# Designed miniproteins, single chains, part 6

Each design is a single chain, and the fold is of that chain. pLDDT is the mean over its residues in the fold that is shown.

## One batch from the design tools (miniprotein)

Design m175
Fold by ESMFold2-Fast:
Structure m175 (fold): chain A 84 residues (1-84)
Amino acid sequence: SSEVRRRVLRGVGQLLLAIGDLLTVDLVLKKGLDVSKEELLELLERGIEAAERALEAFKDDEKMSKIAEKIREELERKKKEIEE
C-alpha cells in the first residue's frame, strides 16, 4: 500500500540522518576539528533517536532493521567513548 511505502521512505530518511550524524562525528574526531564535546553529544543523541525511529519503521524488514540496529549501536558506542 502507499501508506507502507511512505512509512518505509520516512524510515530511510531517519536512517540517513543517523548515518550522517555518525559520519559527521567521525570526521570531526579524525580531522581534530574544534567542536565542543557538548555539540558532538547533541549530534549523537539526535542520531540515536533517528536510528530508533528507523528501527520502528523497518520492524517488518529484517535487512533494513539490522542496518538500523548496527548504526544505533555505533552511535551509542561513540557517545559512551566521548562521555568518558
Scores: mean pLDDT 87

Design m176
Fold by ESMFold2-Fast:
Structure m176 (fold): chain A 84 residues (1-84)
Amino acid sequence: AEGDERIQRLVDELRELGEKNPQYRKLAELAETDPGRFLALLAELQALIDEHLKSLTRAIQQLVDEMNKLFEEIKKRLEELKKA
């Protein structure tokens, strides 16, 4: 029941977005004409989004780790300058 409510809400949002973009209009029509294909497409898109989010999280963590290394090196150089 809750899953059906979420899908109906998504279809309503796609109809509203479809007023500005014909691609969203086609997606809303697909949900009405072929709900099985629409659900399969949503599952594929969800998998792609999840994979992309995992990739972005890893990239952000790597950048944070590199920034921390740079800050440590800057601190070390500042301490050496204070001793000179």
Scores: mean pLDDT 73

Design m177
Fold by ESMFold2-Fast:
Structure m177 (fold): chain A 86 residues (1-86)
Amino acid sequence: MSREQGLEVAERSIREARDQGVLSEEQAEKLLELVKEELATAAPTVEGFRDAFLRALGEAVREGVISPEQAQKLANLFQEGLDELE
């Protein structure tokens, strides 16, 4: 898997969460920046991208950007996106 594919899945998951009303536009923008930073150094594997995305979600919760419930929904959307790439 390429880093570009991992980033596309992450961007799509965040966009879907925003479109579903799970995230505000401001929350989506802030989360995407955290995700981009984590993915930049991630191993270019399904496991590497999943771990990087989960780390970004954890940091966003810690900083009060999103709730734990929002993080769980995003983790589920991201996993579904990764599963589609198999």
Scores: mean pLDDT 82

Design m178
Fold by ESMFold2-Fast:
Structure m178 (fold): chain A 89 residues (1-89)
Amino acid sequence: ASREEVAEMAEKFIKAAEELIKNKEEVKEELDKLPEEEKKKAVEEAIKHIRELEELVAAMAEAAGLTELAERVREAGRKAIKVLEEIGK
C-alpha cells in the first residue's frame, strides 16, 4: 500500500476507536440487549478484531515511516479494548 493509503487506514482506525469510546454507554446498552453468552462472545470477538487490526495497521504505519501515527493507532486500540473489557464485565 502507498504511504497515503496507510495513513488513511490509520486515521480511519483511530476515528473508529474514538467513536466507540465516545459512544461507550450506547454500545453497552446495545450489548446488554443480548443474552449473556452472546454478549460475552461479541465482546471477546470485538476485542480480538481490534487487537488484530491495531497490530496490522500500526506495523504498516511503522514500515511507512509514520512512527507518530503508529503510536496513535496503538493508543487508540488500547483505549477501545479497555472500554470493551469494562462493558464485558
Scores: mean pLDDT 86

Design m179
Fold by ESMFold2-Fast:
Structure m179 (fold): chain A 78 residues (1-78)
Amino acid sequence: SMEEALELARRTRLEAKSAAAGAAAGGVEDAIRNHPEITPEHALEAARAAQRGAESGDDEVAAEAAKTAGRLLKEGGA
């Protein structure tokens, strides 16, 4: 659901130890709030990508995850 995607992105941003991962999650949260046309499926997939980047603890992996999240949001209508 969209609520699940938004809450996942928010928690990832607040708990991220990497600046890149926090920024990626924040970007997902902002995209969901500003682009209601994004499907819940794409929003949740993007939020999960940001979460995986944060969980890695690696800035390079977090940056790749951020790129994936951005692509998913764009494909979803953002």
Scores: mean pLDDT 77

Design m180
Fold by ESMFold2-Fast:
Formats: C-alpha cells, structure tokens, sequence
Structure m180 (fold): chain A 67 residues (1-67)
C-alpha cells in the first residue's frame, strides 16, 4: 500500500497517514520505524514505515511525501 502526504513530514503526520492507510486508530500504533528510501526527480520523498501495533502485529507501508 502506498500513501501520499503533502507539506513538511513530521512524526504526527506520518503516524496519522500510516493509521489511515492501515485502517486502524492512531492509538493502536505502539511504535513506528521509518526509513528513507529515495528522493525522486520531482522532489517527492519515499519512506518505508513499519508500524508495530498494540496487538503485537507489524505492518509495513510505503509513504510518499509531495511538496
């Protein structure tokens, strides 16, 4: 699953985008691991985000930030 956010990425925006992409409440996310994958020629930045949920499951989503 790929999600796009616009503007400056901060922890809260990334967390909300991941929660929305996974269809879970933000409160169900116990931890996030974020890795920068690449900066595209159009200026967008790709991140790989792994969400650890409170039930012990882990899910990975790709997030693209556009300016």
Amino acid sequence: MEVTIEGEPDYDKIKEAVAKALGVPVEDIAALGTRLLKVNEDGSVEYEVTALLKDGSAKTVKITVKK
Scores: mean pLDDT 74

Design m181
Fold by ESMFold2-Fast:
Structure m181 (fold): chain A 93 residues (1-93)
Amino acid sequence: SIFDFLKEVNEYLKDYRKIELSDDLLNLIAEQLENTDDDYVEIDGKKYPLNKKVKDLKVKAAEVIYNYLKDKGYIKTDYDFLLFNLIGKSKKS
């Protein structure tokens, strides 16, 4: 499921970035991606746009998490940390 995928992403973030996202947030993202035709995911009143060229819901979920973390100031990079395995290439910090 998309939620299970997001749980794996969250475990990587905990281990390598010391960032922990709530299960409620992960469920919110998963439910919006699976149950709506919207071009965005809304978190705390902010709309995170989805890439219309991407059809894989796991990739969309990763992009939403990436943009959310960047928006919150937890990460400062413009490359997809999930696809390029940023955690595996970088330091624990």
Scores: mean pLDDT 70

Design m182
Fold by ESMFold2-Fast:
Structure m182 (fold): chain A 92 residues (1-92)
Amino acid sequence: MMTGPQAARAIARELLRRDSVSHDEVLDIVRRYLRQAGFSDDDIQRILDAVRRVLDTRPDRMSGRDAVRAVSTGFRNAGFVSMSRSMDDTLR
């Protein structure tokens, strides 16, 4: 099973494959990988709520890189600092 940091990197790689992504697509990708990693429904909901709040400050469509930055901020805001750090590392 994936660790949290491994799930974060998988999310980042999926988003970076996309030239353009909507808020709903970002949330669906995050939810899918967190479920595959065995996160609890409570943790998934907390992360998705934090990511959604960040996305609400962004344009309706964004680049994969901007989506990774938004999700990374969402993980940090939800208290998943190691996952945020792993996502930031994929942008280097």
Scores: mean pLDDT 87

Design m183
Fold by ESMFold2-Fast:
Structure m183 (fold): chain A 60 residues (1-60)
Amino acid sequence: DDRFRREQQAARLADELLRQGWSPRDAADAVARRTGLSRSTASDIVREVLDGRAQGRLPA
């Protein structure tokens, strides 16, 4: 599914931008522009990446 693949690519890009010190807002904007996803979807992906990295928000 192309949508799933774009979401995976977006998550990887978001993680890399956040590692480089980008703000979540700037990372979401860049992800949306590069993957063609909506701003809202990109923002959700950026937040999910942050939650996954911070404090193990995903069930252990």
Scores: mean pLDDT 75

Design m184
Fold by ESMFold2-Fast:
Structure m184 (fold): chain A 70 residues (1-70)
Amino acid sequence: PVFEKVPVTGTYTRLSKTKAVLTTPYGTGEAVIDEETKTVEGRTEVGYFRGTLESLGKTGTVTGELWVEV
């Protein structure tokens, strides 16, 4: 399989200090947050996501890359 890397802006809702739900135009998924680096990593229905958080609030914006299998 070939993966394409797509730049994505989405939103997040935190479930705990280290867990969140990501919502992107390409699907939703559970993710892990690293507060020290303001990074997030997880999977949606269509692929793997890795990105950064604008803030460490309960909800907010994430910007990153989605790896979609094509």
Scores: mean pLDDT 78

Design m185
Fold by ESMFold2-Fast:
Structure m185 (fold): chain A 108 residues (1-108)
Amino acid sequence: DPEELGIEAARNAVKAAELVKPDPRVVEAAYEVAKGALEGKFLSPEELRRLAEEVESLSEEVAELLRKLAKAIEEGNLELQYKLVFQIGVFAAETEEQVKLAIEIARL
C-alpha cells in the first residue's frame, strides 16, 4: 500500500530527525508553514524566502525546502506545494500527533 509506505517513511524521517535535535527556530519555521497550509493559506513566496534566510545557517535542508516551496507557489504547482509542505512539516514533528498532521497536510 503506497499510502501506508508513505506514512511509515514519514515516521522513520521523524525518528531520524530526533537523533539530530533541530534548532527551535527551524522547528518554529516548519510549524508556521504547516499551520498556514492547514488553514488553507500559504505564506507568501517573500515570507518563505525570508524564513529560508533566517534558518539557512541552522538547517540548509529546511532553507532549500522553503525556497522550493516559494517557487512552487509562484509557478502555481499545487501538488508540489503540498508535497514540500509535508517535507517541511516533518522537521516540526516532536510527537506522533505532529507526524499525523504532516501526513494530513500532504493529502490536501
Scores: mean pLDDT 70

Design m186
Fold by ESMFold2-Fast:
Structure m186 (fold): chain A 141 residues (1-141)
Amino acid sequence: MERMRRLLEEAIRAIEAGDLEAALLALNELESLLLPLPPVAEVDLKPVGNYVPTAVDGHASVSLLQAALNLRAGDYDGAINELELAVKVFEALGRPDLAKRAQEIRDYIEENKGKLSEEEKEKLVKELLEMAREAFELEFG
């Protein structure tokens, strides 16, 4: 528990700082700790194109961190895919409030991809990172 929370906060700080390499390292280590655990929600994670969901995709906290990292990197399609996974996890956890919030962010990115200002991206990243903390406390609190 304590090591995972530390890695979550390390990934969040790195994403906020725009240090994508440090963010990826912290996220990969967090994922390695989650991989042997069962997903916190039973979700029907179907393949979308060439994307194959893993056991890690059963955690909304990780999906939200990946969405924020992808958005920082300019990978809008990657961010959209991760938000779709977070929606399914929140629905399975009985949190329609968080599922709706993730869906609204996903739809906004899809409608505005390639047109988002740096200020708008910063605001969306901050919201995703706040949701990632909330999701982590829901999954492991």
Scores: mean pLDDT 79

Design m187
Fold by ESMFold2-Fast:
Structure m187 (fold): chain A 87 residues (1-87)
Amino acid sequence: SVLDEFKEKTDYIVELAKEKFEELVKNGLPLEQLDRVYEQVKATLEELRKEAIEKGLPKDEVDQLFNEALSKIDEIYEKAKEELEKR
């Protein structure tokens, strides 16, 4: 379904965010660069949400999947931030 496609896209963005944040931590990059990637990831997720709603997907289910993905991204960001602050 189109809703399943939306879930697949949000899951993919979460995986990309995890990989990017892990690479930033591995390379010891500045917190400012981590913050930029975090803002870009959130912007991409918000764009996907807007597109899904505009395509006529049920807002309540889209918002649920969006909030789940955002929560996961926030957890990954906080972990990456903590790791960079320890170095």
Scores: mean pLDDT 86

Design m188
Fold by ESMFold2-Fast:
Structure m188 (fold): chain A 78 residues (1-78)
Amino acid sequence: LEELKKLYENLKKRYERGEESLKVAQATFDELQARADEDPAGLARAQRILETSQGGVDYWKKRYEEAKKEYEKALKEA
């Protein structure tokens, strides 16, 4: 039970860090999109960073949800 809790908490932290990175990437993209005619190369780079950050969040979210489900199942059986 404690090992499942530790795994769940570790993955939750990775997911939360990913969400924070995504939030920063989104803010940067939005700022550059508002100035797209001034810095089209910067906008394209910001879009790639946003896509990469989204992929990271999706990956850690899936791992976190799986670990949470296993932990909740173990709690019901305790």
Scores: mean pLDDT 82

Design m189
Fold by ESMFold2-Fast:
Parts: C-alpha cells; structure tokens; sequence
Structure m189 (fold): chain A 75 residues (1-75)
C-alpha cells in the first residue's frame, strides 16, 4: 500500500538521521512512520516525545530502522 511505502521511507530517513546524530530529525521521522503504519496521532506524538526524552540518537535510529523493516515485511 502507499501508506506502507511512506512508512518504510520515513523509517529509513529516521534511521539515517539518528545514525548521523540528529535526534530531533530521527524522532520526527519515527512519528511520521508510525502514522503511516496506522498508529494514532497521539501514539505517534508520544513516541516522538519518548525518543526526544531518551537523548539517544542511536536508540532513535534503531527504533526507526525497526519501523522500516516492519513496514517492508507488511508490503
């Protein structure tokens, strides 16, 4: 589906941003990926807030990468 393709792309972009040390960008792309995977706006926003609170770009990258892999598996 088009939504799963967008979820995968956002997850990949989030993983790349987090690996580059950009926590804010990684968290934002994770939020977008969660929305395209059918998550609620509240759930996606809370996920972003939790990622930012963690202070871990590597952790955010791993979570975004998991969204990428999950979206690709569901395609």
Amino acid sequence: SADLEKAAEAGREGAEAGLAGDLEAAARHMQISTLYMGGSEERARRGREAALASGSPEGAAAQAGMNYLTAKELL
Scores: mean pLDDT 85

Design m190
Fold by ESMFold2-Fast:
Structure m190 (fold): chain A 87 residues (1-87)
Amino acid sequence: MPSLEELLEEMERLLEELREMLARAKRDGYVSDEEMERAQEIAGRLAGVVIEILERSTDPEVKERALRILTEADRIMRELEAIRAAA
């Protein structure tokens, strides 16, 4: 079972992967089907990690951070879909 610290590190890592995908999509002006599937996989894994953090943490600041990250990931996914639709 991963530690809470390992879950927090994984959450930040997955968010950074989504940010990098969005940066590439904005630079290139398109998102391929394979890239969108990869982004959905990462976002799903991130949501799972956030849920586990919310279940295991008693710290309201940690919970607030996890919810902010989930909100940012949702925003990134919407921006990726918009770029894909516009291409």
Scores: mean pLDDT 87

Design m191
Fold by ESMFold2-Fast:
Parts: C-alpha cells; structure tokens; sequence
Structure m191 (fold): chain A 83 residues (1-83)
C-alpha cells in the first residue's frame, strides 16, 4: 500500500540520517541532524497511527515529498564528502 511505502521510506530516511549523524563531527550540524531525525520519527509515529485515515492522493503527495527529501539528503551527503 502507499502507506506501507511511505512508512518504509521514512524508516530508510531515518536510518540514513543516523548514519550521517554518526560520521558528523561538527556540533552545530549534529544538532540539526538530531532535530531532523526527531521530526521524522514523530512523523512516522503519527502516520503509523493516522495514515489509514488518509486518501491515496494524500499518501501519494507524502510519498513524493519523502522521495524528494531522500534525494536532497544524498545531494547534501555528497557535498559534505567533497568538502
């Protein structure tokens, strides 16, 4: 289902951000990553509880936003490796 896809992608994003956090030495960037992780964990919990009340169109929009976030995270990670 679209809900299962969104939850799976959130799990992948959270795991990826935790990997980036483990490698990050800058304390300000660590704080920002911790904040993003906390936000996504809250979003995941909320979707797990309430996602069944969403339409397929609403879930599709969420899934598209999460896919964009995944692309942005990988672009940022690549830029950090190059610096």
Amino acid sequence: SLLDEALALLDELIARLKELLAKETDPELREELEGIIAYLEQLRAWLEENGSTYSDEELQRILEALRQAAADIEAWAAERRAA
Scores: mean pLDDT 85

Design m192
Fold by ESMFold2-Fast:
Structure m192 (fold): chain A 65 residues (1-65)
Amino acid sequence: SVDTTPYTDPFTGKVFDSAQALTEHVKAAMEEKTGVKVDPKNMTEEQLNYMADIAGDAVTREAAA
């Protein structure tokens, strides 16, 4: 049984134990998707929008499911 799933990858359903672990996973996906290396201090607007879109989609899918 799963008590809580605060950090879930919306594409694979994999649950992470910290925001940092999820961020590292999403970072790799963003680098592949955008073709640009992710730097937490200098993220592109597209990468930030991608993160926001994922969070929005995850919430919407959770509410719709």
Scores: mean pLDDT 60

Design m193
Fold by ESMFold2-Fast:
Structure m193 (fold): chain A 96 residues (1-96)
Amino acid sequence: TDEETKKLKEEVAKKLEELAKQAEKAAELAKKVDEKLGATAEGVAAILRETAELIKKSEMSLESALNAKEGAKEAQKTVDALVAKVEAAYKAALEA
């Protein structure tokens, strides 16, 4: 149980850090065409990094680690939607 919980914590933290990097790239692109959208994307990235650090430092049960894994899947959907919105805004600005 301890080894399974530790592995899940590491996988979740790594996933959230990867999602934060995607949101940070989206923020840099968004800032070129929409400063407010860029600030929103930076906020998402900051929350993801803070959550990853909290998971690394927190003692968790296996159930809590599994819930965190499900939360990371939902975070992926949020980041994917954010990236798509940023790419659409950037394309629209270039075509204007």
Scores: mean pLDDT 86

Design m194
Fold by ESMFold2-Fast:
Structure m194 (fold): chain A 69 residues (1-69)
Amino acid sequence: SALEELERKLRELDKDGDGLVSVDQAAQAISEVTGVSETLAKIALLEVSGGAKRVSIEQALEAARRLLA
């Protein structure tokens, strides 16, 4: 349920339809959906992405899965 809500929110943030969102946008969305701090969400996103400034929706969902485990 939380992951489905996050996926919808990330798709809405993807205004260009390229499947990519900024790390800041993804971290905020993960924080809002999961209750995890934005700082912890950013750390998880950077670990999954290898330090990229933008992440795929798939990478953001993976970061959220790791935080929820």
Scores: mean pLDDT 83

Design m195
Fold by ESMFold2-Fast:
Structure m195 (fold): chain A 80 residues (1-80)
Amino acid sequence: MKKKIEELKKKIAELNEQLEKTRQDGVDRMTALGEKLREAQRKSPEEAKKAAEEFVKTMNDYRKRIKELKEQIEKAKKEL
């Protein structure tokens, strides 16, 4: 029992580190895509649409990853 509790604690710590890294990577990537979107808006509506689609897709991908990490953390906590 004790060994499994320690393994779960380590897993929770690792998942929390992945969550924080994913959040930071998300901020950096979304900032870059926001700048790209502004440039595309100056060029044409077609380029603006493509950049907006990439922005939304990337935002949704990060939200999904964050949700998955939070669910894994909650499952690990429930096993404690």
Scores: mean pLDDT 82

Design m196
Fold by ESMFold2-Fast:
Order: sequence, then structure tokens, then C-alpha cells
Structure m196 (fold): chain A 92 residues (1-92)
Amino acid sequence: GMKKVTSEPVTLEVEDGETVKVTAGGKGTTLYDLVITMKNLETGESKVLGSANNVSSLTVEVTVEKGKYEFTATATVPTGAPAPTISAEVLK
């Protein structure tokens, strides 16, 4: 069987014009219908940063306005497999 799962959220504060690198990973589990989403916690606006199917990981980059952002990944995985991981870092 397959189940839709959501990562634990990651929150990051950024300055205007900074580029954030966001990576979602399956920890050895194949991810289906993977979607990486960014939410601006001050405005409540959400955006899809990227999506992929039948992958072990997905990395996307986004340039953002100053604010506090929350990143999450959703994917379909085999029942009993762990939820995807997410990481976010500011590029210099």
C-alpha cells in the first residue's frame, strides 16, 4: 500500500534578496508526487517551489524578500516508510 506523508516543517528567517536552497530527501525511500512548499509566515502566502515523481531527493533554490518562511515537503511513500526530510539553507 501507499500513503501520503508530510515532512516536519523547517523555519528560516531571511534578508531581502537572499537565495535559499531547499532539499527534500527520502532517506533511501523512493518519493512519489513530491511537492516542496514555502509559506511566508508574516503574509500567510504559500508557493510551490518544485515537484518531482519517482525520485530519492529534490533540491530547489528560491530568492526571497525579507521575512520568516516555513518549508514543507509532501510525498506518497510505501506504507510504513518514513516521511520525507526537508532542509533549508541560505546561500552566500
Scores: mean pLDDT 86

Design m197
Fold by ESMFold2-Fast:
Parts: sequence; structure tokens; C-alpha cells
Structure m197 (fold): chain A 55 residues (1-55)
Amino acid sequence: MSIKELVEKAAERMFGKKAKVLEVEETEDSVIALVEIDGEKIKITLSHEDLELIK
């Protein structure tokens, strides 16, 4: 239901670690998020297709 939750799940699947979502920006074709993993801030860009593969 929340884009933030989908991004958190996607980041955790990609990095294999617990992720904290700091910022999320949704566009027509992509979701841009700033996540924190092990104290490191990482900016990720996900397409809506990428999110559909993850759920």
C-alpha cells in the first residue's frame, strides 16, 4: 500500500540487509529513493516494472 514499504522491500532484496527508507520520490516511470543500509546512504532508482517483479 505504501511506496515507501515497496522500496524498503526492494532494497532489502537487492542488498540482503535491513534497509531504512529516508526519502522517496515517485515519477511516471520510476521511483527514486534514498535508503540507509549499515549506516551508509544509498540512492536507488527503481522502475515500476522492477517493483512489480519484487511485488
Scores: mean pLDDT 76

Design m198
Fold by ESMFold2-Fast:
Structure m198 (fold): chain A 109 residues (1-109)
Amino acid sequence: MILDRETANAILNDLVGESTDAESISEEELARLIAELQNTERLDLTSGFPEEEVLKDFSEEQLQRIGVQFVSAEELSVREFVEALLERLKQLNRHDPRVEEILRLLKES
């Protein structure tokens, strides 16, 4: 599965939204997002839209907080995005073994 712009935007908004308590994310929704990332062949942030339009939906402070910085979407690897996302989830005290398993698989790749 290709992780498209809309899915990537939804994940980023849910985790780093301006006034969002990330603890409000349900375990079912978190499992869905993790499954999508695990089955993603690539992150396609430019699908249908340029990176500049994607980035307008997020502040630079929000992106920096999850460890994701964009110069262009072509420079963002799925691995780097997933690692930043998983690190953010760990900071939220989410002890999900699937998160740790995905991190392990990424390190072994």
Scores: mean pLDDT 46

Design m199
Fold by ESMFold2-Fast:
Structure m199 (fold): chain A 81 residues (1-81)
Amino acid sequence: PIEITPSLHVLAVDGAFKSEEDRQKALDIISEIAKLSLQSTFAGNRLFAIFDSSVEEEVLKKFEELLKQLENAELTEIEIK
């Protein structure tokens, strides 16, 4: 038996788009985050992504790019073990 403790990470981004052009760029990044995530949800101005630790580095890079497209954005990381 392989004892692998699944680590699920939840990232939430809360922020307003700086402009409609930045919103379009953000939607492209959100699409890429969704491809890497086990589950993702976008509601209002908040994006939640649940992902496996194996893709953490790639997902974090995408969230950093998304933060550049938002004004007063906050990134919240929640680790579920």
Scores: mean pLDDT 63

Design m200
Fold by ESMFold2-Fast:
Parts: structure tokens; sequence; C-alpha cells
Structure m200 (fold): chain A 93 residues (1-93)
């Protein structure tokens, strides 16, 4: 699970770097799905990995939003999803 979370986070960051918003949204969905599995499985190690990875990708999304105002609405939706998921992960710890 931790490896899948890291792979999904990497895919999201690569998509953001390339400006591929559709690929970024798809990678985000996969990342959230894997993070939610850490809650369902009560996997504390995967929960800690998920929190760290989601916080890093949220920071990257915030920076991308500042640098690319044309993608502001899409990035705001992605940031809100990340914040909601991070909160749930922290509450599950």
Amino acid sequence: LSEKIKEAAKAFLEALKKGDIKAAMKALQKLIDEAVLAIVNEDKEALKVAIKELEEVKEAALKTKEENPEYKDELELMIEALETTIKALKEAL
C-alpha cells in the first residue's frame, strides 16, 4: 500500500510539472483511493506515508496554482480534496 501511495503521488507531481491537468486529476483520484485504503485497513505505517505524501503534493499544487492562474479553478478543487483527505487520515491515526 505505501508503495502504491508513493507511486500515485509521483504520477501527480509529474503531471503537474508537465501541465497535464487531466492526468493530474486522474493521479489524484488514485492517490486518494490508496490513502483511504490505509484508513480502512487501519494500517498506521501507510497512514503516515499517505499524510506525508499528500502534504507534499498539496504544497506542489499550491505553488502550481500561484504560477499558473489559468488552472486556478481546477487546482483549487484538487487542493480542497487533498485537505479533506489529509484531515481524515490524521483523524484515523
Scores: mean pLDDT 84

Design m201
Fold by ESMFold2-Fast:
Structure m201 (fold): chain A 86 residues (1-86)
Amino acid sequence: MESAREQMRKAIQQGVDETIKVFIDFMRMGIEGDESDYQKFQAGVRTLLSSPPSVLEQMGKKAESLSPEDKEMIQDFMNLVFSLMG
């Protein structure tokens, strides 16, 4: 059965567009969903953070082409990640 971790892993393998799509879905679940949705968000984020740094760089560049809402969501996440990593 496909977990949130497996969904994110497959999205990363498919490329930046699919990675962003799956990530935004998980972000919305984490922000507006219940505890179960938040756990899925955490699993997806941990999988993404375990990927090569180039994945986050590509997401940042692609964010410029997204809606203002989705762009802000990605930028907020990247700021949080960089805050935690220094």
Scores: mean pLDDT 74

Design m202
Fold by ESMFold2-Fast:
Structure m202 (fold): chain A 57 residues (1-57)
Amino acid sequence: SAAEEAANLAGVRALILAQEGRMSAEEAAKTARDAGVALGAPEAGERAGQSVLRAAQ
């Protein structure tokens, strides 16, 4: 869905900031979750947050 794509994009952008040392991986995952909630799709945000945490390993 468009909401899932937007939450994933927010997560990817936050992951880049985490890789630059500008935020933690947990903060990046929270950014993805919050984006999903703001778009009315909390489940999409949760999936995006999990993807961020897995990518940050």
Scores: mean pLDDT 81

Design m203
Fold by ESMFold2-Fast:
Structure m203 (fold): chain A 88 residues (1-88)
Amino acid sequence: MTREEVYRLAAELNERLPPDQLVELFSAPNASEEELLAAARQAAARAGAEILDVLGVYRVGNTTYLLVRLSRSHEFEREARIVLYRNA
């Protein structure tokens, strides 16, 4: 799986969700799934959102990608680690 395929999958999943839910993609080089999930939960809490489910974990080279489903989200963008996909 490539980086582009992971971004595409996140976008496609986000299109299928109801308006009060979205997919958030977290990524980090050399991070474990546990480390990314902890960071994801912290970021979601700060944005007033809850993680409902882990949709997938993908490794591309040395980068780990974590896809999570959130309920009740805000517009939220983080450079370097966290990308929030909207229901566009």
Scores: mean pLDDT 68

Design m204
Fold by ESMFold2-Fast:
Structure m204 (fold): chain A 87 residues (1-87)
Amino acid sequence: MEELERLREGIERTAAKLEELGQPELAERVRELGEELIEAEKEGDWEKRIELVSEIQFLLLEAELLHEKRYDLLEKINKIKEEKKVL
């Protein structure tokens, strides 16, 4: 019981972080995988659990990389606006 609640909390925390990183589609994917993970835990499917945890971790890494690239692009746009600013 407590272990399943802990898993749900972890999944929701990860999804919330993805939303903060501007990746709502990846957040939704994590929630979907999280439901499968909870089901696998209830069934005692250790193999499925490991696979799903790994997939969720890869999605988080992807979101962080995409966030970094978006930040770099925004900085470049702001610099161009400052250098070529027209009223």
Scores: mean pLDDT 75

Design m205
Fold by ESMFold2-Fast:
Structure m205 (fold): chain A 51 residues (1-51)
Amino acid sequence: DRLDRALELIATTDLPLATIARRVGFPSLRALSRAFRERYGWSPAEVRAGR
């Protein structure tokens, strides 16, 4: 699952969120953020800030 991969990269790396979005196959950080909020209830930026 691309979202599980994104969550792992957010938790284990310091890569820019836009880079993570592209690496897991999303066309933009906005696309990743929308899908991520629908799945987990949080944005990628919120997850990183709460880490």
Scores: mean pLDDT 82

Design m206
Fold by ESMFold2-Fast:
Structure m206 (fold): chain A 97 residues (1-97)
Amino acid sequence: MFIDEDVARAFLDRLGLSPEVRDEVLSYLRSLDWSVLPLLTDEEAKKLGISEEALIVLNALRLLAMGVPVSEIARLLGISRATASRWARIWREVSGR
């Protein structure tokens, strides 16, 4: 699934990410075919020079765009259910859901 850049940008802005992390995430969204690639692993992220914060956000965007349940996103990314629930709510608002 391709993620619309304007929707991704609005989501990242609502998360309150630093401009550097936001630009890093958007750069990788433009360059990677997310329709055929699995979630990026820590090893793959290191090879691509992706920061830990950008990696978590990139994987979260992919899972949210795919409609993965909040509980599964939290488990897969190692984040709290509260964080995953907040991110899913923001995604619904910016994606027009």
Scores: mean pLDDT 75

Design m207
Fold by ESMFold2-Fast:
Structure m207 (fold): chain A 91 residues (1-91)
Amino acid sequence: HMQEERERAERLLEETLERVRAARTLEEYDEIVEEAAERLRELPEEQRREVLERLVREGAEIEIERLEAEGAAPEELARMRAEYEAALARA
């Protein structure tokens, strides 16, 4: 049964990252993250931790790239990256 849990975790990660990459607004991004958080609560702790760490890392990179494309200042991009790194360190 652990293989099914791993498949669920990987599927959630892939689906969430794809949706984050397609998001155009911060509101869409927040909605996607909130939905993913709810689904993560159904996963075992080990898989939940791994998915969360990967989502924060890869999701942050996707969001930073999107903000850069939208003309965000380099200082804002640096701040966002630092905040995500701090969040990962606390997890």
Scores: mean pLDDT 72

Design m208
Fold by ESMFold2-Fast:
Structure m208 (fold): chain A 85 residues (1-85)
Amino acid sequence: MAEELAKKGKELVEAAKENRRAVFEEKKPLPAPKALAGALMGTEGLSPEEAIRKLEQEGLDLLKEALKLAPPEKQAEIQKIIEEA
């Protein structure tokens, strides 16, 4: 369970980074997973930067939940992902 939350959190954070690149470099949005699409629905009408920040926060929230559920050895790995996000 914690591993799945960490994976989803990573993907949301990565999607936020790639989405920014696609929007500003290629002028097109990236396809979003369901969780990402849900967050974007709440940010409809916001700038791309604001929407991307929302996605990052959702990803970080999942990573923090994974931290609380994971054993200590896995917590260090997840914490690094949060810090590098």
Scores: mean pLDDT 65

